# Designs tried in a protein design run: designed miniproteins, single chains, continued (3). Part 29

Each design is a single chain, and the fold is of that chain. pLDDT is the mean over its residues in the fold that is shown.

## One batch from the design tools (miniprotein)

Design m8988
Fold by ESMFold2-Fast:
Structure m8988 (fold): chain A 81 residues (1-81)
Amino acid sequence: MMSMEELYEKELEKIKKEVEEKAKELGLSDEQTKRLLEGAETMMKSIYEAAKKNNLSLEEFRLMLESAKKLMLKEVEELAK
């Protein structure tokens, strides 16, 4: 069974990859991409800390991570306008 820490690490790696790929597709600069990746890491760490403090289930934690991922990808799109 996947632990909360294991799920966090897997989803962080996945979101960083998806943000980087989307930023590249949209022609964002290396500097903009770096800032987006730093933002994604900060947001994901915050969610993980909150999930641990509130004893969230793996399913609840997964939903929070999915919401954060959608928000980060939207931020990439808005920055590319």
Scores: mean pLDDT 83

Design m8989
Fold by ESMFold2-Fast:
Structure m8989 (fold): chain A 85 residues (1-85)
Amino acid sequence: HMETVEVDDIDQIAEAKAAGKKVVLRVRVGSTPFENQRAALRVREAIAAGADEVEVEVTSEMGKLFLDEVVGPARRAGVPVRVVE
């Protein structure tokens, strides 16, 4: 009934929501602090833009340590989070 789209860029969220679609933000957390901080920022911005779900791909041990900061905003907003390794 409702079409689902996976997005990795916040600009795609507004277009998908305007089309009445369910939006899943896909982010990756890895070995660099910059990558992980960017992932956290993207999650916060996507929730504000109306993302319905967040999928986090964990590619390193450093990413695992940063996971709570990335998923925290989604959990507080009641947005479902899926973690994949």
Scores: mean pLDDT 78

Design m8990
Fold by ESMFold2-Fast:
Structure m8990 (fold): chain A 120 residues (1-120)
Amino acid sequence: MAEEERRKIIEEVEELTKRTLEEIREIAERLGLDPADLEALLRVVEENTKETIKLIRESEPEEAERVAEVHRRILEALVEAVREGRVDAASQGEAIGEALLAAHEAGVRAPELTIHALPP
């Protein structure tokens, strides 16, 4: 059933996100990154994950799989940026933008980003 298939995809996205948040914290601790920049990054990951899950719920199973793949690429790009010591908003936006451009070229639906809509 499409609903059961989407549920499994959502569970995979949630599990991947949990592992990625743990990896980001570990890297940030090793590199001595600014705690405020880290908290902002973690918030961006959590908000982007909410938008991804929302989009998956509104998608056909085939589209949901592609949306989940885009989310995975965004998380990988953010982890790489953190490994390079780039936790500022501009570097996060660049990494996400590159992943979204690659997804668009592949014809995949992309979630809405909250990074530019964060309240002060």
Scores: mean pLDDT 72

Design m8991
Fold by ESMFold2-Fast:
Formats: sequence, C-alpha cells, structure tokens
Structure m8991 (fold): chain A 76 residues (1-76)
Amino acid sequence: SAEIERMAKLLEEQKAEVEKALAAETDPLRKEILQLALEQTRKLIEDVKAAKSLEEALEALRKGLAALRERVEALL
C-alpha cells in the first residue's frame, strides 16, 4: 500500500528528529520523555509496516499515541 509506505516514511523522518532532539537535550526529565517518544515511534513504525490495510495502520497509530500518552503521564 502506497499510503502505508508513505505513513512509515513520515514516522521514520519524525524518529530522526526525535533522535536529534534527544542528542541535544541536557534536562533529565525531558531526556526521559524523548526516550519514551523514540521507543514508541520505533514500535509504531514496525506496527504500521506490518499492517495489512490502511485501517489497521491507523488503528496502530491510535494505539501507539495512547500508549505514549500513558507512559508520559506516569513520569509527570
């Protein structure tokens, strides 16, 4: 699916930006939040690439964002 491939590419680009932000960050709490975002983005890329339909890819995105929110809330 061209849509799934495009979604995965956008997530890979976002992952690169999070990696850059993490490398430049000095605050411990912000580093931990960025590390969680990086871990969830990596998992989300895998789940999106494994999706058999656009609907499955969108559900993977929804679940991944919800999981990231819960993990960030646990730090705050």
Scores: mean pLDDT 87

Design m8992
Fold by ESMFold2-Fast:
Structure m8992 (fold): chain A 79 residues (1-79)
Amino acid sequence: NIDQAIQYIDQAIDHLRQGDRQGAIQYLNQAADAASSVDPGISSGLRMVARLLEAGRVDNDGAIRAVQSLKDQLLKLKA
């Protein structure tokens, strides 16, 4: 469900803004699972951001920017 994926994305962004990287990673993986039946590319993108956060290869602001772009792509699929 696109709406469920967007809900998890919004939770991930909120956790990143709070400095909770672990919570953000959890919600990004849940968003990727919800998006997997909708768009495999967006799902893969969300998992990639989660992996970059786990590896310390992206800062919170960079992760938020990437995730907002993926959210925009999901919103375009809605109608």
Scores: mean pLDDT 89

Design m8993
Fold by ESMFold2-Fast:
Structure m8993 (fold): chain A 58 residues (1-58)
Amino acid sequence: SSIERELGGLLEARRYDEAAALLARHPELRPFVLEWAQVYEQIGDLAMAARLRELAAG
């Protein structure tokens, strides 16, 4: 969906405040963010994985 792509673009650009605002409006995107967090954890980017889990939890 267009909104999943928008969220993806914000996360790739490390625009976390804007990504958090988008997630607050669209909580149905939380599973998508958690899937990304799992991928980052698997490649060893633990800081990014932690940040994404924080975004999904809020």
Scores: mean pLDDT 83

Design m8994
Fold by ESMFold2-Fast:
Structure m8994 (fold): chain A 87 residues (1-87)
Amino acid sequence: EELKRLLEEAINLFKQALKETDINKVKSLIEQALDKVREALKLASGEQKKWLERAISNLEKALNETDLDKIKKYIRIAIIQVEKALE
């Protein structure tokens, strides 16, 4: 229940980030979502943990990008990976 709630909150933050045009606001939303994914990772095991670790890796890559379109591509990949962790 707690794990699912954290991941659903993270997905909502990613969806908000995809609607933003200010790169600083997008990155702030990614950092907030990343904190929730990291908390969820502490509760995860097995295949779920592997999907969340992959999501974290892609979000860290997004935070190191300077191109908004590339940042948003990493966010879309992370959403898919977080949704896989919820299966």
Scores: mean pLDDT 89

Design m8995
Fold by ESMFold2-Fast:
Structure m8995 (fold): chain A 81 residues (1-81)
Amino acid sequence: SALEKAKEEVRKRIEDEAMRKLLEQTLDDAETVGLEKTAEEEEETAERLRKYSETSKNPEVAKKLAEDHEFLAELLRKVAE
């Protein structure tokens, strides 16, 4: 299924175990709360993290988190297809 494929992509790309579990859980929950709505929320979170990285004391951490949330948003939109 598209959801199973999305979870496999998370496992291949996301090296942090806690983040991997969070993203997989968000994919599961999105089926109930709305895939498009969840994708939009993840896109907003990523944009906020990108903006924060420009002024933060740890820009690399915020940038990496933004990339992870952007990736999740992309997967959610693919599952919604």
Scores: mean pLDDT 84

Design m8996
Fold by ESMFold2-Fast:
Order: C-alpha cells, then structure tokens, then sequence
Structure m8996 (fold): chain A 87 residues (1-87)
C-alpha cells in the first residue's frame, strides 16, 4: 500500500483503545490493541514501527498488570510520539 499515514492512524487508534484498557485495568486489552496496530503497520510495509508498537504495548500491559500508573502514562506518551513521527 502507498498510504503514507497507515502506521500513524494504527498507532493513534491503538492508543485510544489502550487508554480505555488502562482505565479498566485490562492488560489483555492493551496487548490486543498493540497486536492490531502492529498488523496494520506490517500490511503497510512498516515492520520497524510494528516491532516498536509490540515492544511498547508489552511494556504497557506489564505496567497495567503491576498497577504502575506513572509507567503506563509514560509508555502511552511514547506511543503517541511514535504516531506523531509517522504522521
């Protein structure tokens, strides 16, 4: 696909879902959102961004499971910056 915004759109969609999952203390919801966004990035040919989404998503899921809100918010900000860089 020639879509220049596919990775950015996938990340921002995932961040919205991840914020909901953080509010509901749902680590699995974070992982599901990360996997969905990574799959979209890969379909767009952006394997590097897909790997970054999966790493940050796993770390965020771990932070949510641990109840570490400061770390979870830091990781969400990192995902938002990644999306802005791909815009």
Amino acid sequence: SASKHISADAIFGAVGMMRHSLASRDPQGVLDAARGAADVARLGGDDETAEQILRLGQQLADAVAAGDLDRANELLEQLERLGEERR
Scores: mean pLDDT 85

Design m8997
Fold by ESMFold2-Fast:
Structure m8997 (fold): chain A 69 residues (1-69)
Amino acid sequence: SALLEEVKAALAKHFDEETVAFIMEQIERVVADPSRETLEAARRALREHLDEAQVVIAEIAIQELVKAK
């Protein structure tokens, strides 16, 4: 998806390749299943691996991609 590539490029400005891959994996899970349960699981995973500011950036990306689907 062109939107996924654009989001990945934007995240790459702020995070290393491993962190970008992890965030993109969580985003793809939520886009495939935009249920509350999947979103809560993704948020827990992000908070476990990222700091507070990084989680905010990732959550904005999730919201934009879910809205665009």
Scores: mean pLDDT 77

Design m8998
Fold by ESMFold2-Fast:
Structure m8998 (fold): chain A 71 residues (1-71)
Amino acid sequence: MSVEEEIKKLEELSKSSPEALKQIEEAKKKYEQGDWEGASRYLAKAAGLSEDKKKAIEEALKATVSILKES
């Protein structure tokens, strides 16, 4: 899966939390800037704010691994 697709899955898990969605938007911005560390940090914050925390954490870790493979 592409990084964009993995981030989109986390967005779907986070739809009930406006705060989590804001963290995901920051992660996308950092990813577009080439700031892999910043992107990963914001994805982790979003997962912690999501309704299904366990599944959101799993998707955030998966996206982080994909980002690191591209860097």
Scores: mean pLDDT 76

Design m8999
Fold by ESMFold2-Fast:
Structure m8999 (fold): chain A 75 residues (1-75)
Amino acid sequence: SIVELVYKEVLRAALEAGLSEEKARKIAEMAAKQVEELLNQGKPVDKEVVQEAARKAALELGASEEEVEKIVELI
């Protein structure tokens, strides 16, 4: 599913950005949930939507501005 692909992509990006596995998993879960909610509302999901979901999730979970930008760039 697209939700599973978003989870895997955000998890990979967060790990490559240097975040711990625990934080990376939480960010990926939150981003995937946000994308799932958009899909359930019939809204289109593109790369920019995934990047924004990852940014919001990372910020909510206390990632630094530098970590957030690295995650977004790696998606």
Scores: mean pLDDT 87

Design m9000
Fold by ESMFold2-Fast:
Structure m9000 (fold): chain A 100 residues (1-100)
Amino acid sequence: SLEELREKLRKAEAEFVKDPEKNWKKFIDASLEYIEYLLEQGRFEEAEREVKMVENFLDVYDVPKELKIEFYRKVAELFRKYGRTDLADEYEKKAKEIEK
């Protein structure tokens, strides 16, 4: 399923780049599925790199702040679920900073 998740993410990313408004939800959902898989496998550094990659895409394509907040909160939930309270706190903080 790792190869299937990577392919799903690659396709969602390509669709997002073509039409961000239409495809942001699919891109975020595919990214979160892949991140959760990496965390389930104990691959924390790869999961964090994936989060940063998605973060950069959301910034480059000027995605609405509400969607960035949702992404950061879901990322924080995943890190907390897998015992990375340090990263969970970091991403909760990022979400709160955007809400201002």
Scores: mean pLDDT 86

Design m9001
Fold by ESMFold2-Fast:
Structure m9001 (fold): chain A 75 residues (1-75)
Amino acid sequence: MLPEEVRKIVGAEEATDAEVFGRVLEKLYKEGLIDPETRLYDLSKTPLAEILGVDRATPEELLRRLAEYIEKHRV
């Protein structure tokens, strides 16, 4: 199964990494958490900051950190 915090974000017990990443990026975009000047996502007010250990990330860095977190904490 996906880690509990990831399941809360994507609304599924199992998903491919691509599906998880797509849903996370869409959620952050819809919540206005992307800085238009730097193109960085502000994670500081989301559970992602705690679980990934980063307050701001590019989409590519966010994707990498999510994949690493899922691999390490998959049950």
Scores: mean pLDDT 76

Design m9002
Fold by ESMFold2-Fast:
Structure m9002 (fold): chain A 92 residues (1-92)
Amino acid sequence: SEEELRRAAALGPPALATYIITHDVDVETLKRLLTPEQLRAVAKELIDAYAVLKPDVERGKQRLAELDADPSRVAEIIEELKKEIKNYRKKK
């Protein structure tokens, strides 16, 4: 729920990132309820989480660089990472 998402956000980026993955929160909801800084922090947490599941230093660096170069893509980067993490867990 939106209230649960707000509670997770209050606990910090790691808790928020875990909630987003676990409950498959859509990107439009994230854009409505979170600040750009919270979205950026969550994107970094998800990049780190995915690197633990699939170590790919070059891809991780590319995503961090893309996030720094174009902050408007943060929501799309989060959505892509959500799908990759869920697919990796389901497959492995």
Scores: mean pLDDT 75

Design m9003
Fold by ESMFold2-Fast:
Structure m9003 (fold): chain A 113 residues (1-113)
Amino acid sequence: SEAAERIRALEAEIAAIYKELVDAYFAGKLTKEKALEKLEEMIRKLEELRKIAEELGDEEAVRALDEAIEYLERAKKLIEEGKPLEDVIEEVSRAVDLAARGVDLMLEGLAAR
């Protein structure tokens, strides 16, 4: 379905941004500016997934995606407060896990229809 294709595309885009952040972090090349830019990009994609979840009436997926966005907003605050980038990556990792849960819920719901 069109919705399933869009959901998978957004999940792949979020995963690619996460990989770029993690790779830059382990290479010692992740800057505060780049981290903030990538977090804002991930939040926009999660907001798109949340709109799809809302349109599908998937309340559990909406909750998982809202929680994922909250973890990314927390990660942004940690950067702004000058906290270690390791703590930032931990919050982003939790957000990615919750986003994957929201995606799985939506795709299962679509397969059952």
Scores: mean pLDDT 89

Design m9004
Fold by ESMFold2-Fast:
Structure m9004 (fold): chain A 94 residues (1-94)
Amino acid sequence: SKAAIEQRMLDAIASVTPNTTIREFTRNLLGTETRLAVEGVRLMALLTEEDLDQPILPLTPAAVRLLQLLSTMATADGFPKVAAAIEKLMADHR
């Protein structure tokens, strides 16, 4: 269901630790539904392998760019709570 997808995405955002890589974060956020998994692969293709293997925190320019794209995607797909949670993650970390 849409509510279950939204909750999984919110859980992925809430579960970010200093050891969570950009790749792991993106896969956890988008990896279970075929359509969202395809979008995740496309978004990850915009970053280098080195960028993807970096921790998402502290926020690098590459991490911020990906999070902004994920927030835009979440809004477009009708997940405004997910977009707000991503924006809060960015605001809480410089």
Scores: mean pLDDT 80

Design m9005
Fold by ESMFold2-Fast:
Structure m9005 (fold): chain A 106 residues (1-106)
Amino acid sequence: DKLEEILKLTENLPEEVQAVLVATLLYVLGYSLEEIRDKLLSLGFDEDVVREVVTLLENIESSGKDIIEVTRIYVKRLLSTLPPEKREEALKNAEEALKLIEEVKK
């Protein structure tokens, strides 16, 4: 289960980073923005985090840009606020999650 793998890889990341990676996976799997919102809420993510992430995906979709590439840039920006000691491990876990998302994209 790719969702379970991503959740486990990202469990120690900031909630916003975990939520955007999970949302990107669901989007690549063909879920609508409404379904993604409902799934993120059911997984226990905060409503404010879910709203921000869904808005980001809506803006990416409207722009025609590659969702995985924009998500990678966004995640690196968020993780840049972490202390250097935590940042390296967090970036490795986020990149592993992004690689798994790329593997499911047809």
Scores: mean pLDDT 86

Design m9006
Fold by ESMFold2-Fast:
Structure m9006 (fold): chain A 67 residues (1-67)
Amino acid sequence: VAEAARRAAEAARRYAETGDRAAGEEAVAHFREAGVDVELEEPLDAAQARAFAEAGEGLAAAAEAAA
């Protein structure tokens, strides 16, 4: 679970940096594996990508604090 959270954060960060939808889909898959249900079909813009990366980092930090 913690490993999935870290992978979600990394993929979400890559999506925010590059705008690559494949990285966004990868992040969604890892979020779901970590127990967070998210959807990324039509992102609203760069603001959504940034919020997505921030959420991923928050999840990874929470998993690390719980370890």
Scores: mean pLDDT 69

Design m9007
Fold by ESMFold2-Fast:
Structure m9007 (fold): chain A 69 residues (1-69)
Amino acid sequence: SLLEQLLEQGKRLIDDVIKVQNGDEKEVYENVKHVMKHVREKHPDIPESELQKLEKELLEYAKEKLKQY
């Protein structure tokens, strides 16, 4: 599904940002915020409840990955 593809792409971005920014939590969360803004602009037909769930899942993924870094 589109949401599964967006989640997968977001997780890959988070992995890359953690490596490039050497685990900088602020930079990682800022990048997630920018991705969600872009997703909202490109996919206006996705319900806000689904976008909020996607954002929560990406933030939780980032949090768990940063703990392991």
Scores: mean pLDDT 84

Design m9008
Fold by ESMFold2-Fast:
Structure m9008 (fold): chain A 93 residues (1-93)
Amino acid sequence: SIIDRFEELLDKWLAEIEALSEEEKARWAEEEELPSPEAFLAYVRGRIAALREEQKKNPLSEEELEEIESVKDPVDAIYLAQTLIGQRFAELE
């Protein structure tokens, strides 16, 4: 199902982001105005958890999922998924 495909994609993105070097995580933390690589990882985990819950209420279309799958960078893919589900990252607390 689309739900299962998206769940697998969320797991893939989280694994790829967790596998980033401490230097790469630090650069992302600076871009997101977060105090540490650990704060960035916690932030990403929170967004992925929110995406899992929201897609159960408002599942993606096949075309939207294919668009997300075409994005190579996992952080950019998460941002696109958040936009398509109708949430903004800045609105997740």
Scores: mean pLDDT 77

Design m9009
Fold by ESMFold2-Fast:
Structure m9009 (fold): chain A 79 residues (1-79)
Amino acid sequence: MKELEELVDQAAAALRAGDYETALALLRKFLELAKSLPDSSEIAALETGALLLAIGLLLDAGDDEALARLSELVKEVNA
């Protein structure tokens, strides 16, 4: 859990700094790590929160390519 929380915090900081590429890379690591852990409602809640934060900030930035890549990661996690 702590490692997932750290990745979310780092991704949020990168998004606030306007570094969307780094933020997406951190979110990808978060999703891959969460997928390797036992399923829990806490992990699912953190994953949903991180994705909603990223989507909101990417929409504000107008980065359609980054948002498309994030959408593909969400599909991959749910498969």
Scores: mean pLDDT 67

Design m9010
Fold by ESMFold2-Fast:
Structure m9010 (fold): chain A 95 residues (1-95)
Amino acid sequence: MRKELEERKAALAEAIRALADQLAARGAPQEIVDLLREAADYILTPGSLEKAIEKLERALELLRQHNADPSVIAQVEEFIREARELLKREKELEA
């Protein structure tokens, strides 16, 4: 149970960091890159999944404002879905 949850968190954080690095290489606004990197750090920080989701939602808002590629928007929406599922599972394990 805990090992599987930690593995999923590690995979999500790595995917978010990979996207942040790709966006930075393409000259995306630093604010978006920083929000994604902060989200990845919060995914790996115990009890911080809600903060990670807040950072991802803010990054998604800015990506939409900057008319980012639809594939990038879809990828961040997927990260938010996974983070919410991890949060739900974590709360169920604590009950």
Scores: mean pLDDT 85

Design m9011
Fold by ESMFold2-Fast:
Structure m9011 (fold): chain A 87 residues (1-87)
Amino acid sequence: KVKEEFEKKFEEYKKLLEKLKTLESDSPEAKELREKGPELVKELEELYEKLSLEDRLEFIRKVAEEEGLKEEEIEELLEEERKEFLE
């Protein structure tokens, strides 16, 4: 269930960022979205902490692939997450 909530919030955050890229920086809509951003990030961080290691690794890979990172860079991120989770 936590994974589903995280995915929904992350999609909301992605849509917010995509919308911000299309709006004029001084528009009322852009201001509203910039105010919502930090709140969504906080909610995502809280949900992320509740995810299993496997779900976190899946998420990191998906985001990194969408951002166009190389496989070497993706594997490095996954290794760091594994180390952090085990602590």
Scores: mean pLDDT 78

Design m9012
Fold by ESMFold2-Fast:
Structure m9012 (fold): chain A 83 residues (1-83)
Amino acid sequence: EELIKKAKELEEEAKKLIEQAKEKVSQARAYMAKAGASKDKETRDKYVQLADDLLTQAQNLYQQAGEKSKEAKKLREEAEELK
């Protein structure tokens, strides 16, 4: 029971991090679209930089979510072995 409860908490935390990462990816895609529509190199480079920064943040959030998901899976496997 305790292991399953801990696993569920980690899974919920992972879901929240994934949602935050998806939001940043969506914002990055919007900036890339603006970059593609821009003929001014300075404006294009600015939007590309903003998109790159957002994708880096999203990658970090996905990595954190992945670690929590792995820990949750381990706890679920341990709970299964104790039955």
Scores: mean pLDDT 85

Design m9013
Fold by ESMFold2-Fast:
Structure m9013 (fold): chain A 95 residues (1-95)
Amino acid sequence: SLSKRLVKPNEKLKKILEKAGIKKDYVTFDELMTAVLKYIGDNNLIDPEDPRIVDAKGTELGEVLGRDKFDLSDLQGLAEAILKETEIIPEEEAP
């Protein structure tokens, strides 16, 4: 249900989206998650000793999420961290 919801990313998340080629004020949560995962891959942020761990220290993603490391096996925790940096648009107010 959440994947199709429109969200308004903050300015820091917009930088992540721009690096994925997305320059929109509103995106679906699915587009946002896809852009974050692309950023992780493109910047080689996966820990070589544990491929479940992302080391975002010193990156724009680490700045956005307010933490240096996060666990890809906890996708719900990652999704919740990203959602805190967005405004969820009510369906009745969606363009």
Scores: mean pLDDT 79

Design m9014
Fold by ESMFold2-Fast:
Structure m9014 (fold): chain A 100 residues (1-100)
Amino acid sequence: MEAAVQQMLDRYKLAAPNMTAEQIRAFFAELIALAEAGDLEAVRALLRRAATEHGDLFAELMLLALEGGSVEEYEEVAARFPEEIKEEVEKLLEQIKKVL
C-alpha cells in the first residue's frame, strides 16, 4: 500500500502540468478505489505524512480528492506552491475545478 500510494503521488507530480479534466477524474477515481480496496485511514495517513513532514503539496491535493475537498480548499493549497511552478499548478487547478 505505501509503495502504491507513493507510485500514484509520483505519477501525479509528473502528469499534473498536462492533465485534462477527464484524466484528473480518472486519477481521483483510481485513488478512491485504491483507498476503498485497502485501508482508507492508512492511505490518508500516508498522504498526510507526505504533506506535513515532507511539505508535499501534491500529496495535499490528493488528500483533498480523497476527502471531498471544496474548490476553496484546493485554491488555498494551489496558492502555496512555489512561484516557479505556479503556472503549471494554476492549469491543474482549472482542470480540477471542472471535476468538482
Scores: mean pLDDT 83

Design m9015
Fold by ESMFold2-Fast:
Structure m9015 (fold): chain A 98 residues (1-98)
Amino acid sequence: ALPRATLVSIDLKGVSEEETEEFAKELKERLEQEGIEILGMSAYGNRIDILFPTREQAERAAEIAKELAKEKGFKDVTVRIAPELPQWVTEELRAVAA
């Protein structure tokens, strides 16, 4: 179980699959250099999904992704962080992790 694991989804509109895969590799290396742990990563078409162990790491990763996309000259970039879970769901996830 991964309670409080947070997903970040990156959509690179108008970017090719090959450019998206290259961006994903560069982003992964940049995040690891910044001390951010990655639990999982997938690239599909022009979308990249990354799972982080904490929301704080996910929020920092989202900012790094935006900067890297800007450096690459990508115009239509959407970065989404998973919404917060209701308190009761968070309590159930804690019970599963114990």
Scores: mean pLDDT 74

Design m9016
Fold by ESMFold2-Fast:
Structure m9016 (fold): chain A 70 residues (1-70)
Amino acid sequence: SKEKAFEEMKKVQDEMSEKMEKAKTQKERLEIALEAAEKMLEIAKSNPEVPEYVIEVIEDILEKVKKGLE
């Protein structure tokens, strides 16, 4: 369900926050953000009930994080 997908994405965000607190460099923070964005995108795309705008927002974040790592 859409609700289950949002709960799974929230868990990814919570895990990201915990990893960010332990990160020592900005590069590590960007790598953590990249992993989280990729996981959230997979969850969103796996559930057809997730609105398209949610997928678009995650894809935009993913593109920006990837550019930050180049």
Scores: mean pLDDT 82

Design m9017
Fold by ESMFold2-Fast:
Structure m9017 (fold): chain A 94 residues (1-94)
Amino acid sequence: MEAAEELEELGEELIELGKKNSNPGLILIGERIRRAGRLIREAVERRDLALAEEAARLGEELIELGKLSRVPWLVELGERVREAAEAVRREIEA
């Protein structure tokens, strides 16, 4: 799924941007998004439900952080992570 690659790439871009702007919060968000993309990719490759569930949890954390910080794009990213993880979970269980 290209969704996993897009999340991993986006995470790397956010880490880079955070480093340039000395924004540790943005680096942390980027690391979580990159990890979620990697977990989704590995869940597909290994057909591992536990990896998909861990990615879904990261998505939930990002949604919660976005709501607390009033950052709509972060809520949207967290929802995208959860959706991708759930799609992979359904494919593995099918």
Scores: mean pLDDT 83

Design m9018
Fold by ESMFold2-Fast:
Structure m9018 (fold): chain A 83 residues (1-83)
Amino acid sequence: SSTAETLKEVAEKALERAREAFERLRAGGDPRRELLEVEVSLGMARITLGVAKVAGDKEGEKAAEEAVEEIERILREARELAA
């Protein structure tokens, strides 16, 4: 077993964290904390996408592109809910 996570796994975890933060926000969680968690998750997905493209990791690139798109959608909805 490798001790390093794959870029695909990093992207998938970033998306999961953003979804969990959004659900906590919907449940009445702290808007500042949950918005920051979504923004950090988006940053992680964007960095992962750049790394995957440079490395030629097609599975990581696809997962990161999907994560970026979905987290950007979540962030827009989270900002509307927190306003």
Scores: mean pLDDT 87

Design m9019
Fold by ESMFold2-Fast:
Structure m9019 (fold): chain A 71 residues (1-71)
Amino acid sequence: ASSVASIQLEKLVQNVRAKLNAMKNPKPAAITAFEEGNTLRKEANFASSQEEYNQKLKAAEEKYEEAEKLL
């Protein structure tokens, strides 16, 4: 899916990052989920197929949503 999905994911990443930076003592689980999301998003850029790219972006989104729920 197009630029719209990438923009929505970027907004989610920015929102979670901003919340983590605003907290004095963020939960370790939230930090871990956010970092796992970052790793999956980076891996998506090196995906060998559109299927793998979409799979890794979906996994990254799920990790960022997990981080947001833990905040």
Scores: mean pLDDT 81

Design m9020
Fold by ESMFold2-Fast:
Structure m9020 (fold): chain A 78 residues (1-78)
Amino acid sequence: ELEKAKEEVRKAADEYVEVTGEDGKAKAEDAIAKADTLASTAKSNPELKAKELEAMEKLTENLKAGTEAEAKKKAEEE
């Protein structure tokens, strides 16, 4: 649940950095930090757990969309 959601965000962030390099590092680190904050908030406020899990899922989706867009852009530069 919370740990799995954090793992998905971290995995998506790692893949985002692989295609963006240094340019995407700050965005990836920001997403990981946000996921850590969301998980911490859910642990302190159990009533928010479902909402924070949905927020982490959105972070993962945004990173994956960015990865696909950047990979396509780089392929077109070839």
Scores: mean pLDDT 76

Design m9021
Fold by ESMFold2-Fast:
Structure m9021 (fold): chain A 70 residues (1-70)
Amino acid sequence: MEEEKIEEEARRLVEEMAAMIDLLRAVGFTDEEIIELLLKSFKASREIVEAILKGDYEKAIELVKERLKK
C-alpha cells in the first residue's frame, strides 16, 4: 500500500524531470549541462538523470523509488 504511493511520487518526479530535460534540449543545452542543472535543482543522482536522458523511464522510476525508501 505505501509502495503504491512511493511509485506515484517517483513517477511524478520523473515526469517533472523529463519535462525539464525536454525544455532544456529544445533551447540548446547539452546533456552535461542538463545533468548539472538537474543535480542542482532536484538533488537527483547522476544515474537517474542519465536514465531519463536515454528515455529509460522505468529505470528512472525504480531509482527514484529506491532513493525515496532511504
Scores: mean pLDDT 78

